# Ledger of designs, part 45: designed miniproteins, single chains, continued (2)

Each design is a single chain, and the fold is of that chain. pLDDT is the mean over its residues in the fold that is shown.

## One batch from the design tools (miniprotein)

Design m5638
Fold by ESMFold2-Fast:
Structure m5638 (fold): chain A 58 residues (1-58)
Amino acid sequence: SKLAELGKKYGLTVSQVRGALTLAKQLSDEVAVQYLVKNMGLSREEAEELLAELKKLL
């Protein structure tokens, strides 16, 4: 449910949000933010906000 809410907020599919959660768990913050910006079409601000939300779920 929370992944679906985040997907809706940032214009991502639930699968993309799950991928981002895996990256948040495995990568440094800067590398995760760079991935979200380059591959998911997020602004840096949106990527940082999403990463902070995903870290609360870990």
Scores: mean pLDDT 84

Design m5639
Fold by ESMFold2-Fast:
Structure m5639 (fold): chain A 100 residues (1-100)
Amino acid sequence: MEKIKKLEKEIEEDPNNAKAWAELGEEYYEEARKKYGSAGGLLGSEEGRELLKKAIEYYNKAIELDPNYAKAWENLGKIYEDLDNYDLAEKYYEKAEKIK
């Protein structure tokens, strides 16, 4: 997608742009969901797993740069829920809620 190329350029110019990292994670997560659906389809596909891995990596960079980026915490919760890791999903959701 054109959006991914734009975000990659923004990150090359400013690696500390938490918003760009979070938006890049969002693009990879949406692509994974659109092509492979939820847990069963995502985990059953090597490509689906790779897209989720990239989304997790980029969201982690976003929260490392801006720990108050609530949407990144929430989306990490959704990804771990898709991975059937409900304990981790709950912890990420609780963190997002505290960032009010």
Scores: mean pLDDT 80

Design m5640
Fold by ESMFold2-Fast:
Structure m5640 (fold): chain A 75 residues (1-75)
Amino acid sequence: MQPLSEEEARALLEEVERLAREAVESEGPEAAVKLTAAALLAVALDVEGRHEAAERGLEEVRRAKEEIERRRKEE
């Protein structure tokens, strides 16, 4: 396998963080779509061997998911 470069891994983690944040700020099904995209990118980081970045990304996804679920329960 060809691992991600340090720069690519950092850019991907930043994208995970952005998507997770946008998911929390999104309405309706867009929130779920953006959260899912962020989770998939975080898993991709883990598969590419960027385990620390993946852990950080998954933590952002977890926080965003909890926030979205809370908002939807009050919808």
Scores: mean pLDDT 80

Design m5641
Fold by ESMFold2-Fast:
Structure m5641 (fold): chain A 65 residues (1-65)
Amino acid sequence: MSKQVAAEIRIIAEAIEAGKSVKVKHEGNKLTVYIEEDDPEKDKELEERIREIAKEMGLEVEIVR
């Protein structure tokens, strides 16, 4: 399993736990995460978790709302 796939799984798991749906796309060392923005506080917390996962896994991340 690549680090990109592992990061995608972790991000999706965090989104499910937060009650959110996300779409993740990966290209090389970059992850693009599409988030439905409907709750500013939860969206911010999820964004912070996504950035932490990407940083821990050594990946770039772009968050799209």
Scores: mean pLDDT 78

Design m5642
Fold by ESMFold2-Fast:
Structure m5642 (fold): chain A 86 residues (1-86)
Amino acid sequence: MKVTLTFEGLTPEQLIAYSLLGIGLELEGHNVSITIDGDTLTITIDNLTEEQVEEFKNLAKELAEEGYDVSITEDGDTVTITVKKP
């Protein structure tokens, strides 16, 4: 399964922190692609189990409860999660 995480409206500090998170996942053996465009960070992670995908979906739901604008879309084996700071 594949997860695409998009963070929008990031501060420079958050951009660095979340980029390092993506690098951490790559170092753990996941196939990770990281793209930065202005204040938007996109992290694509391949070769995830269904349980790992559910963990990312739960993280996104927790961020929504903290007041972030979160969108979750599922298409086949791909889950797209967009997180925007309010």
Scores: mean pLDDT 77

Design m5643
Fold by ESMFold2-Fast:
Structure m5643 (fold): chain A 58 residues (1-58)
Amino acid sequence: SMAERRARLDQLLADYQKGLATYPEGAEKIDAIMRGTIELLGLEDAALAAELAARLAA
């Protein structure tokens, strides 16, 4: 459902933001991990992966 996709997107972004807050000096590594997450997510839900990538680019 759209609500489930939104909740998953919000959770992924919350985890990303928590990682940056916990380890700000590791931002490049955290970004690399998120890019890997988007690639794996794209195998399952290409539209959700594209939405996540767009929100990170904004």
Scores: mean pLDDT 82

Design m5644
Fold by ESMFold2-Fast:
Structure m5644 (fold): chain A 118 residues (1-118)
Amino acid sequence: MVQLTESGGGTFAEGSSVTLTNTGSGFDFANYEVSWYRHQGDVLAVEVASIGPDGSVSYAPEVAGRFTISRDLASSTSYLNMSDLKPEDTATYYSVLTPVVPGGEIAFGEGTQVTVVA
């Protein structure tokens, strides 16, 4: 069974750092682009970071320089390291795995809540 498990959420002070983790089970991580999305209030979820099968990374402008995405293919785990947290980073953070092979299905995690207090 394919499962995505996010952890590392909670309530954090402004200026702190946290690492969110996503552990996959039942899939070959190397066949997916791994993305982290966030959902804030009633706004549509937006991609904040991604890492491709070749290791190439991209970041949304509002988090560039503060957030870092990485992955460990051997453990099927990805990490979103969030530094210099701001109240506007308060959101539910989701992992999304997009297959790069024909016939693959997109996988979504359930998400983990991050709350940043001033």
Scores: mean pLDDT 80

Design m5645
Fold by ESMFold2-Fast:
Structure m5645 (fold): chain A 60 residues (1-60)
Amino acid sequence: MSEEEREKLFELSKAVLEAMNAYIDYKIALKNGDVEKAEEYRKKMDEYFEKANKLEQELR
């Protein structure tokens, strides 16, 4: 495995973890009734999942 592939795998793992973290924040915002914060975290979650998907495609 090349160093480049290892770096992309690390970035992929990081993006997935960030997406999961944003999901937790989204659920907390929903529980607190903070609609604006929930929408912000939902967008962040979507961004991280898109980034993860792109990185996964590049690794194939």
Scores: mean pLDDT 82

Design m5646
Fold by ESMFold2-Fast:
Structure m5646 (fold): chain A 81 residues (1-81)
Amino acid sequence: SAEAIEAAAEAGAKAAVDWAKKHGSPDDLTLAGLREVGREAGAKIARGEEVVLPSVLPPELQEAIIRAARDAAAAARAAAA
């Protein structure tokens, strides 16, 4: 649903930015760039599409984005039921 896609995109973006604020941005990536990566990954997860995150992102950051997006999509779908 559009609501699940939007929720997952926002959650992915927030997770990426929050991680960078707490741990520092990887490889001089901008907060805006990380937000865009998180939004795109979150939207793809909600659509059931495969996600390829940039290899320069630490595994912990990749997992944080995927987890946040998945949880947000599930919560949005549960709220719609």
Scores: mean pLDDT 82

Design m5647
Fold by ESMFold2-Fast:
Structure m5647 (fold): chain A 67 residues (1-67)
Amino acid sequence: GTSLADLKADLAEEWAATGSLEEAKKRLLAKGYSQAEIDKVLADIDAMAAAGREASRRLAEERRRLE
């Protein structure tokens, strides 16, 4: 089937376009991806999003210290 990297790119695109994770999942299922493959990519994206939120928080704190 399609590579995991392609699935990750498709999921990110559909999620950004719809603003809804559930709608993005439905579109990926319609494209022929399995629920298990989607769940694997979501776990990776959740980890990346958590890291991004933490980095943003730290940058805000450091900027406040410099003011």
Scores: mean pLDDT 73

Design m5648
Fold by ESMFold2-Fast:
Structure m5648 (fold): chain A 62 residues (1-62)
Amino acid sequence: IDKLEKKKKDVEDKIDTLSKQATDAAHAGDWDSFRTLLDELTKLKKELDEIKKKLEEAKKKK
């Protein structure tokens, strides 16, 4: 449980950081970086969803 909670926080922090970087890239007109960051954000959001499912399962079994 603690490991999953830590991983969830780390992924959420990473999403926040990359979202800010994507916004900065868009404002700078760096569309290549913007697209790359969006792809990374999509992958991180999928990972976050999987972590949330595992946390719900761990919560149910506790």
Scores: mean pLDDT 79

Design m5649
Fold by ESMFold2-Fast:
Structure m5649 (fold): chain A 61 residues (1-61)
Amino acid sequence: HMKTALDLFREGKEDEAIELLKKSLKENPKNIYAHLEFLQLYRRSKDKKKIEEIKKEAEKN
């Protein structure tokens, strides 16, 4: 029952969902589940540019 980034996004907490995903990618950059969750959030987000910037920042580290 721990909230995922997708759960936060579904609740309309898009900024919190993005921050949680960003944190997960920084903690486990090779975690395939975090990357899949990122792709799901990207497809559903209205602000795709903001999502792309977060991906770029996470991949840099």
Scores: mean pLDDT 68

Design m5650
Fold by ESMFold2-Fast:
Structure m5650 (fold): chain A 82 residues (1-82)
Amino acid sequence: KVEEARELLEKAKELIKQGLKAIDNGDYDEAIKLFDEAIRLADEAARLAREAGDEKLKLEAEILRGIAGIVRGVAKILKKKA
């Protein structure tokens, strides 16, 4: 359902915010875990949106997944240089 997909996207957004705070605190391992969970929720939201035929919501989920992937990559780079 579209409602379930929207709920998953809001949770993914919150996890991304928490991951960014973890980066600010130097907790790179925690940030990576939070971004991994955000990616999983965004992928599930994209699947549910596609099943519901909501192309806009599917694209929003795919974009959010991409953002989570980018910030996860940044956290991994920062961890290696720490």
Scores: mean pLDDT 86

Design m5651
Fold by ESMFold2-Fast:
Structure m5651 (fold): chain A 72 residues (1-72)
Amino acid sequence: MDEEIRKIEEEVRRLAREVGESSGRPLEEQLRRSREFEKRMEELAKRLAKVAGISEEEARRRILEIADEVLD
């Protein structure tokens, strides 16, 4: 269980870094990546909620906190 949670958190950190690295790319590419990022974050939140036995709302909050730490 804890190992699966760790993998989800590592995937969130990876996605956040990839979005941060998109700076300087064409606007259309940045917008496309932002939409894909939001979709992937939603999927990871649902997966985290299931694995950790928490609500999807709590899982989204945790994932956003992790992404915010990477982007800040």
Scores: mean pLDDT 75

Design m5652
Fold by ESMFold2-Fast:
Structure m5652 (fold): chain A 79 residues (1-79)
Amino acid sequence: EKEKAIEELLEIASEGSKLEKEAALAGASEETLEKIEKLLEEIGKVIKDLEEGKISPEEAIKKAKELLEEIKKLAEEAK
């Protein structure tokens, strides 16, 4: 379901943005914050590709979750 997938992707993007803010407050390096920003941009691209019908809902959710896991890893390394 495309609408449900977009909703889940927006939740993933929101979680990633929260992690970026928390990493910045924890004193993460500019390099780490830039890497997180690039991953958030990739999640945004996944949402756009799904909206444009270039990717399936299942593949979009899978890719976004993988990107979120990389964000979590980078944010944890900042502590």
Scores: mean pLDDT 85

Design m5653
Fold by ESMFold2-Fast:
Structure m5653 (fold): chain A 85 residues (1-85)
Amino acid sequence: KEELRKKAEEYEKKAEEAEAKGDYLKAAELYSLAALLYYKAGDKEKAIEYYKKAYEAQIKAIKDKEEQELLRKGQEEALAKLKEK
């Protein structure tokens, strides 16, 4: 369907913008939505392509999230020291 392909292209564009900003979690979500819409439009090849891009973005998000989690863990460790007083 033409509308589904157009929507998929919009999500693809937004995913690229999110990835350029380093927001890999949002990029993964948007690539997944683009893949789903391509699949529903009958474009299985593009659907597979964008599912792969979504997975790759998820891997990159893990790296960013790991850094955020280290910051959170450090703060929690500092707070735990107050509990032991």
Scores: mean pLDDT 76

Design m5654
Fold by ESMFold2-Fast:
Structure m5654 (fold): chain A 66 residues (1-66)
Amino acid sequence: EEEEIAALRKRAEELEKRAEELKKEAEKLEAEGKLEEAAELYREAEEEEGIAALLRAVAKLIERKL
C-alpha cells in the first residue's frame, strides 16, 4: 500500500509538472497576442492540476486508513 501511495503521488507530481509547462507556454502565447491558443493551454493546465489534486486526495485517504 505504501508503494501505491507513492505511485499516486508520483503521478500527481508528473501532472503538476505538465501543468507548469503548459502555463509557461500559455504565457508566451499571451505575450505574443495569441489569446485563443493561450486560453486553450491554460484550460489544459487547469485540467491536469485538477486530476493531480484528486490523486493527492486519494493518496491521503488511503494513508489515513492505514
Scores: mean pLDDT 83

Design m5655
Fold by ESMFold2-Fast:
Structure m5655 (fold): chain A 93 residues (1-93)
Amino acid sequence: VEELEKKFKETIDKLYKVANDALAGKIDPETARAEIDKLTAEHLKISDELIKEYLERGDREKAYRVAQESTAALVLKLATDVELWLREEGVPV
């Protein structure tokens, strides 16, 4: 479980960093979107495995917490995609 918990935290931290760097203009939008898509796919796989592990152990509260944190990461991904699209279309933000 500790290995999956570590990977889960690492993918969340990387997603936040890439999203923040992209929104700050430190990363090219195309590169940022590719990295966010990759990290989101990795994160969802890890989240699914971690939720299954916690449910098998009977730890429904931890499974629910993982689902909540994963949902927050997906919201960040969608918000970042929209912001980058608006900037590319010349919409002031």
Scores: mean pLDDT 79

Design m5656
Fold by ESMFold2-Fast:
Structure m5656 (fold): chain A 94 residues (1-94)
Amino acid sequence: MKEAEEYLEKGKKYIEKYLETGDEKYLELAIEHFEKALELYKKLKDKKGEAEALMNIGIVYYLQKDEDAAQFYFDLALKLDPSLKKKIEEFLKK
């Protein structure tokens, strides 16, 4: 649990760094950390953790302007945790 949360938080921090700097290397670092978080949450059978990791992977693809990949990951996240709908909709409006 803690290790998966640490990867998720580090990934989010790299997204913040991307938004501050515009440096695409931070998006690459973010996705690596979210992928590790996803693997750990899958092993833990933590569907809410899996959904949050998938949502954040979708955010990375959206920031890379890959809208098809972003939508694919958002749909997977919503299937696991429908409560994420408001967060995803608010993000996509902006």
Scores: mean pLDDT 86

Design m5657
Fold by ESMFold2-Fast:
Structure m5657 (fold): chain A 69 residues (1-69)
Amino acid sequence: MDKSELEREVTEAMIRMLLSIAKRTEDVEEIKELLKRAEELVESLEEVTEGAKETLEELRKLLEEKEKE
């Protein structure tokens, strides 16, 4: 495994962890910070995985839902 493959796997795992944390909190400001972190991680990737994109979209939807409620 080269460094770029490892970076993609680690970044994808981190984004999944951020989503898991966001699902457990009711604090909209915390979810906003988690989304910002996830977006920064995705932008740092030379090539974005499908899983990372899907997880980021799910996190964005969660924030929108929590802001409406």
Scores: mean pLDDT 77

Design m5658
Fold by ESMFold2-Fast:
Structure m5658 (fold): chain A 86 residues (1-86)
Amino acid sequence: LEELLEAARRAVDILAESTKDSKNSYVTAQVVAARLRVVAAEIEGTKESYLQALRDIADLARRLADKGYITPEAAEEVERIVKEAE
């Protein structure tokens, strides 16, 4: 479970780093949503909850990349973390 938590934290850190210079409130809200997904997974405390949080974070990263708020490479890195955790 600690490895999955660490993976989820790394995924959120990639989103936060990729968006650190953004003053767009939508982008900030999505990063906060990603952080809350990790907190919810920690409260549930199951492998399934962490894997779902990771998938949700990857979907969020892809949406941000599709809208041009982060690079495709940043979204691919988040998706790689999720694939490696499964």
Scores: mean pLDDT 82

Design m5659
Fold by ESMFold2-Fast:
Structure m5659 (fold): chain A 82 residues (1-82)
Amino acid sequence: SGEEKAREMEEHLRTVVEQGKEIARSQGLPGMQEASRLVQGALDEARRAAEEGTPDEAERLNRAIGEATREMGEFGAELVAE
């Protein structure tokens, strides 16, 4: 179902964010660039899924996109502070 696809996309986005954080912490500046690339790719995929889905699916995916964007922003700020 579309709801299941939205859930899978949400899980994929969460996984990519966590992988990006690990890469950034492990590899410094090159890792931060790779993390940004991976997360941006997943965000773009989630945005496309939201545009093609039902209103309920779009709401769920847009919430996940907002959460991922906030988490990456907070993580980036923490790395600069360290």
Scores: mean pLDDT 80

Design m5660
Fold by ESMFold2-Fast:
Structure m5660 (fold): chain A 65 residues (1-65)
Amino acid sequence: AEQYYNEGKKLEEEGRLEEAAKKYEQAIKLDPNYWMAWANLAATYRRLGRDDEAAEYGRKARELS
């Protein structure tokens, strides 16, 4: 999970938001309790203008943290 999370962070820093989201999704698929991956996925969806998905994943991150 940590490997995909770190790859996602790197892609997000590069502005490659769609690819970053996929890496965060891979991290949560391996570890659904990885609240930091949910939080970063939410932030990435917000940057993509997908506010409804961002809100949903942000709630999951808060539930797990």
Scores: mean pLDDT 82

Design m5661
Fold by ESMFold2-Fast:
Structure m5661 (fold): chain A 83 residues (1-83)
Amino acid sequence: DEELREEANKKFEEGLKAAAKGDYEKAVEKFEEAARLFEEAKDYAGAAVVYLALSAIYKYEFKDEEKAEKYRELAREYEKLAE
């Protein structure tokens, strides 16, 4: 669904802008919305990219290794589905 992918890309862009400003809580919120929309669109490559971004924020900004690993595993699974 092109409309779902457009909305997902918009949310991902909003998340990137929030992260660039250091608002990582807002970035996570927007990335979670983007991942859900990419999943609904069956854009598994898009979902994988967003889960990698979530993993990076949890690892480097929130220092939450458990959540970082969870999102990294999700990204790997969606990368496989995209092929």
Scores: mean pLDDT 88

Design m5662
Fold by ESMFold2-Fast:
Structure m5662 (fold): chain A 64 residues (1-64)
Amino acid sequence: DEERRALEEAERRGQENAELVAKYKPKIEKLVPPKTPEDEEKFSQLLTEYVQYAREHGKLPEIP
């Protein structure tokens, strides 16, 4: 069943994403510690971008 297979793949991708977030979140938090709601939004955007990059390249991008 394609629908069941799609759900299993989505769950697997979710688990892989959670592992990448857990791995990289502490490193990103050191760069952009959230102090205000605006900083929290910025942190969420950076976390998403870096996790996506890590998924594609197997490492974090160069962080200045």
Scores: mean pLDDT 71

Design m5663
Fold by ESMFold2-Fast:
Structure m5663 (fold): chain A 74 residues (1-74)
Amino acid sequence: MTEEQKRKIEEAEELFEKGLEAYKAGDLEKAEALLEESLRILEEVLGKNDPRTLPVQVELGVLKLVMAVERVFP
């Protein structure tokens, strides 16, 4: 793995943590943006089927369900 790829993975991990923090604060739109950025970086560096992408995919799935419910009940 290159130094650049390692730094990108570290950035994705930081974005994941910030996304979870935003979600806990109720800032769902910010949480979605941060988690999507984290997943995009991990998929770019490691590939979409790498086990490291699973936690981000799960959290994004949960967040999108919460946002979908809020969209139906405005």
Scores: mean pLDDT 80

Design m5664
Fold by ESMFold2-Fast:
Structure m5664 (fold): chain A 72 residues (1-72)
Amino acid sequence: SNAEEARKYLEEGQRYLSQGKYEEAVEKFKKALELDPNNEETISALELAAQLEEDPEGKKLLEEVLKEHKEK
């Protein structure tokens, strides 16, 4: 389903964020949003990833959020 495919792209984007690859993360989140345009988690992740290109301290905070999201 589109939701399952969107979730895969969301997870790939989260992995790119963990690697510090914000541009690649944004691209994956955009693909997830194309498949599931009303997914608030994907919208929030895309917004955070876009902000982090200019905010190295925000990167550390997002890494903590992504760890909690994946482990809960």
Scores: mean pLDDT 74

Design m5665
Fold by ESMFold2-Fast:
Structure m5665 (fold): chain A 78 residues (1-78)
Amino acid sequence: EKGREVAREIGRRFQEIFDAGLAGKSVEELVERGYTPEEVAMAAFARAADAGLKPEDIVALSNQAKEELEKLIEEREK
């Protein structure tokens, strides 16, 4: 199943982020390290999944992290 293969690939990337200690970083720290909104959302997603949250809650947290990063980029562009 294509979705499961994609999930495994994403999981490997998330594990790499966790191994680098990035899952515990704030959105600001991730921006300073040059991570994109997508990468920040992925880190939040991995953190929530590791915490054992429901899939719908994981998606919500991932979207929230992306929105917060978008706000920081907008402020920086002003």
Scores: mean pLDDT 61

Design m5666
Fold by ESMFold2-Fast:
Structure m5666 (fold): chain A 74 residues (1-74)
Amino acid sequence: LEKLDELSETEQKVILALYGAGKDKKLSARELAEMTDLSQSTVSRALRELEKRGLVERERVSRRTTRYRLTEEA
């Protein structure tokens, strides 16, 4: 993973949880919050920053459900 040391502690926890689940695994912010012991709001902010860095992709699973996965760069 490129630039891991440039990530905040929260961003590192979230991306490492995605790695632990598997690179093709799609997780909701709620699931990531449960895995990282962080609030959903904190996880959502971290996911937004990780997406801006190109490390995480958003994927719509249903009309109101969004899940996240690692990109090819991660």
Scores: mean pLDDT 75

Design m5667
Fold by ESMFold2-Fast:
Structure m5667 (fold): chain A 69 residues (1-69)
Amino acid sequence: DARERERRRLLETALELLRQGNRVGALSVVHEMRKAGLISEEEADAIIAAIRAGDLERATALLRRLLER
């Protein structure tokens, strides 16, 4: 499924951007996933809030959980 592959690719991209310290890039990817409906509004908002708060451990855990389903 192309949609599931795109979702996984963007989740992995957001994780890599956070690992690199690129919080702005990670936020952009999460907003795009939300707009495309690849993750729920609630899931996107939780990750965005964690990144904005500087809680990268929580943001990383939330992204990893979405990769596991």
Scores: mean pLDDT 87

Design m5668
Fold by ESMFold2-Fast:
Structure m5668 (fold): chain A 77 residues (1-77)
Amino acid sequence: KIVEEIEEDVKAKLDELRKKVEETGSPQARELLDRAERLFKEAIEALKKGDFTKAYQLLSEAARVMAEAEKLVEEAK
């Protein structure tokens, strides 16, 4: 259930970011979005396996990459 809550929350944020990336057309932001989605997927797999340390590291990296993508989207206005 906790994994499902995290998955839904991050998917919602990724959906919002994807819309902004599509609007700005930034290739760098798209690459970062793709990377964040991949890291998030790996984090959810780690959570399901009970590897909380790896999951935390992957979620932290995904959040950082998402923040970089958001910054590039703002700069591309």
Scores: mean pLDDT 78

Design m5669
Fold by ESMFold2-Fast:
Structure m5669 (fold): chain A 76 residues (1-76)
Amino acid sequence: MSKQEGLRLAYRAAAEAVDEGIRRGLTPEEVSKLAREKARQLALEKGYSPEEADWLAEVAENVARFLAEAIRLYDR
């Protein structure tokens, strides 16, 4: 599995967490935690190492937090 495939997984997890967060009215912090959990679980399931899964989870967390904060600012 390539680094690009890992990043795609992280971005997908972030997008799913943001979509769920919008529907549930979650804060950016809650959305970022949801993205981290989704990305880490998916990465481990796909055979990434724990270290790689943690890195991908961090990417998903940061992307989801940024998007959720941007959406919150535009919704206000």
Scores: mean pLDDT 82

Design m5670
Fold by ESMFold2-Fast:
Structure m5670 (fold): chain A 73 residues (1-73)
Amino acid sequence: VVQKAIEQNLVPSMDPYGQARFYLKLGEIYFEEGDYEMAIIYYQMAIDFATQAGDEKLKEEAQKKLEEAKKAL
């Protein structure tokens, strides 16, 4: 019960698509803050979950943002 509430706070959805979106947004937040190292980590997670979800468009968006974060380092 308590553990499930904590997991829902960190990851709003256990669905791979929802997880990919969550990590993509988290990566964008860190990118805007100038924390490119954290942005890269979350964009990589977004790519992994987008791949699991079979969402080519979301995967491509995460890959582009990952490349931008690496260039900003």
Scores: mean pLDDT 76

Design m5671
Fold by ESMFold2-Fast:
Structure m5671 (fold): chain A 60 residues (1-60)
Amino acid sequence: HMEEKIEKLKKMIESLQKTIDLLRALRPQASPEVQARLDRTIASLEKQINKLKEEIEKLK
């Protein structure tokens, strides 16, 4: 039912947030080119999290 879908989406958000945290932790020791790539990847993951949050809102 609706609650199970919301739970799955919340777990996906949690997983993506952990990935962002790992990428942010790697950033200080990366080259400028790698930092730019990490920044783009983090921005993409943040947009994905926002879309998942919108899906949760639609299910409420």
Scores: mean pLDDT 85

Design m5672
Fold by ESMFold2-Fast:
Structure m5672 (fold): chain A 79 residues (1-79)
Amino acid sequence: SEALRRAIELLERALEAAKAGDLERAVELATEAARLLGGDAAAASMEASFRELAAKGEGELLEAGLRTAIGHLRERLAA
């Protein structure tokens, strides 16, 4: 699926942003990935959850969430 590939690319970019300490950019990219897969409702949910982690400075927890999401999407792409 093109949408799955594009979402994985966006989440990998989000993970690199989070590793660099740019939590705002990580939230933006993760939200765009969620929009591609589940539309505006998924984007709003992702933004709310990851925005809260970013506001608390929970970069490592945000990275863990992104790694888990990337893994799940890669499994879906392989199926």
Scores: mean pLDDT 86

Design m5673
Fold by ESMFold2-Fast:
Structure m5673 (fold): chain A 68 residues (1-68)
Amino acid sequence: SWEEAKRRILEGIEEDVKKHPELLKDPRFQEALERIREAFERGASPEEISDLYLEYVGIYQEYLEKKK
């Protein structure tokens, strides 16, 4: 369901930030989180939120590669 997908997205982001709090210092990561937050607040479509989440995942993967 969309409610389950929304919960998984929010929980995943929370866990990522807990594991890597330094991510909050990356402007691109901050922008991605803000876009997701704004989309949830205005009731954006599941499709739009999914697209924003995929952009977030790309930034997170870039961060993990740089950390190695």
Scores: mean pLDDT 81

Design m5674
Fold by ESMFold2-Fast:
Structure m5674 (fold): chain A 78 residues (1-78)
Amino acid sequence: SLVSPEELELEVNAAFAAMMLAIEKRSKDKNEKVIEGYEKAIKLYEEALTASPEERQKLVEEANKLMDEAIKLIKEEE
């Protein structure tokens, strides 16, 4: 199967989000808002893999915002 660079990037982003979710769920100081953010981002990246090119860009931008917000929440807890 031929994987486009855009498709590969989506798979990598989804895998990264899944890894971050797994880490947060195992944390003694886990944050439920962060968990929700990662779960929503994963869903959007997965949806983007089967979307049209136009819809894909929109879904990726939304997923990236959720990832950024989740990471920011972890940093703001300090």
Scores: mean pLDDT 82

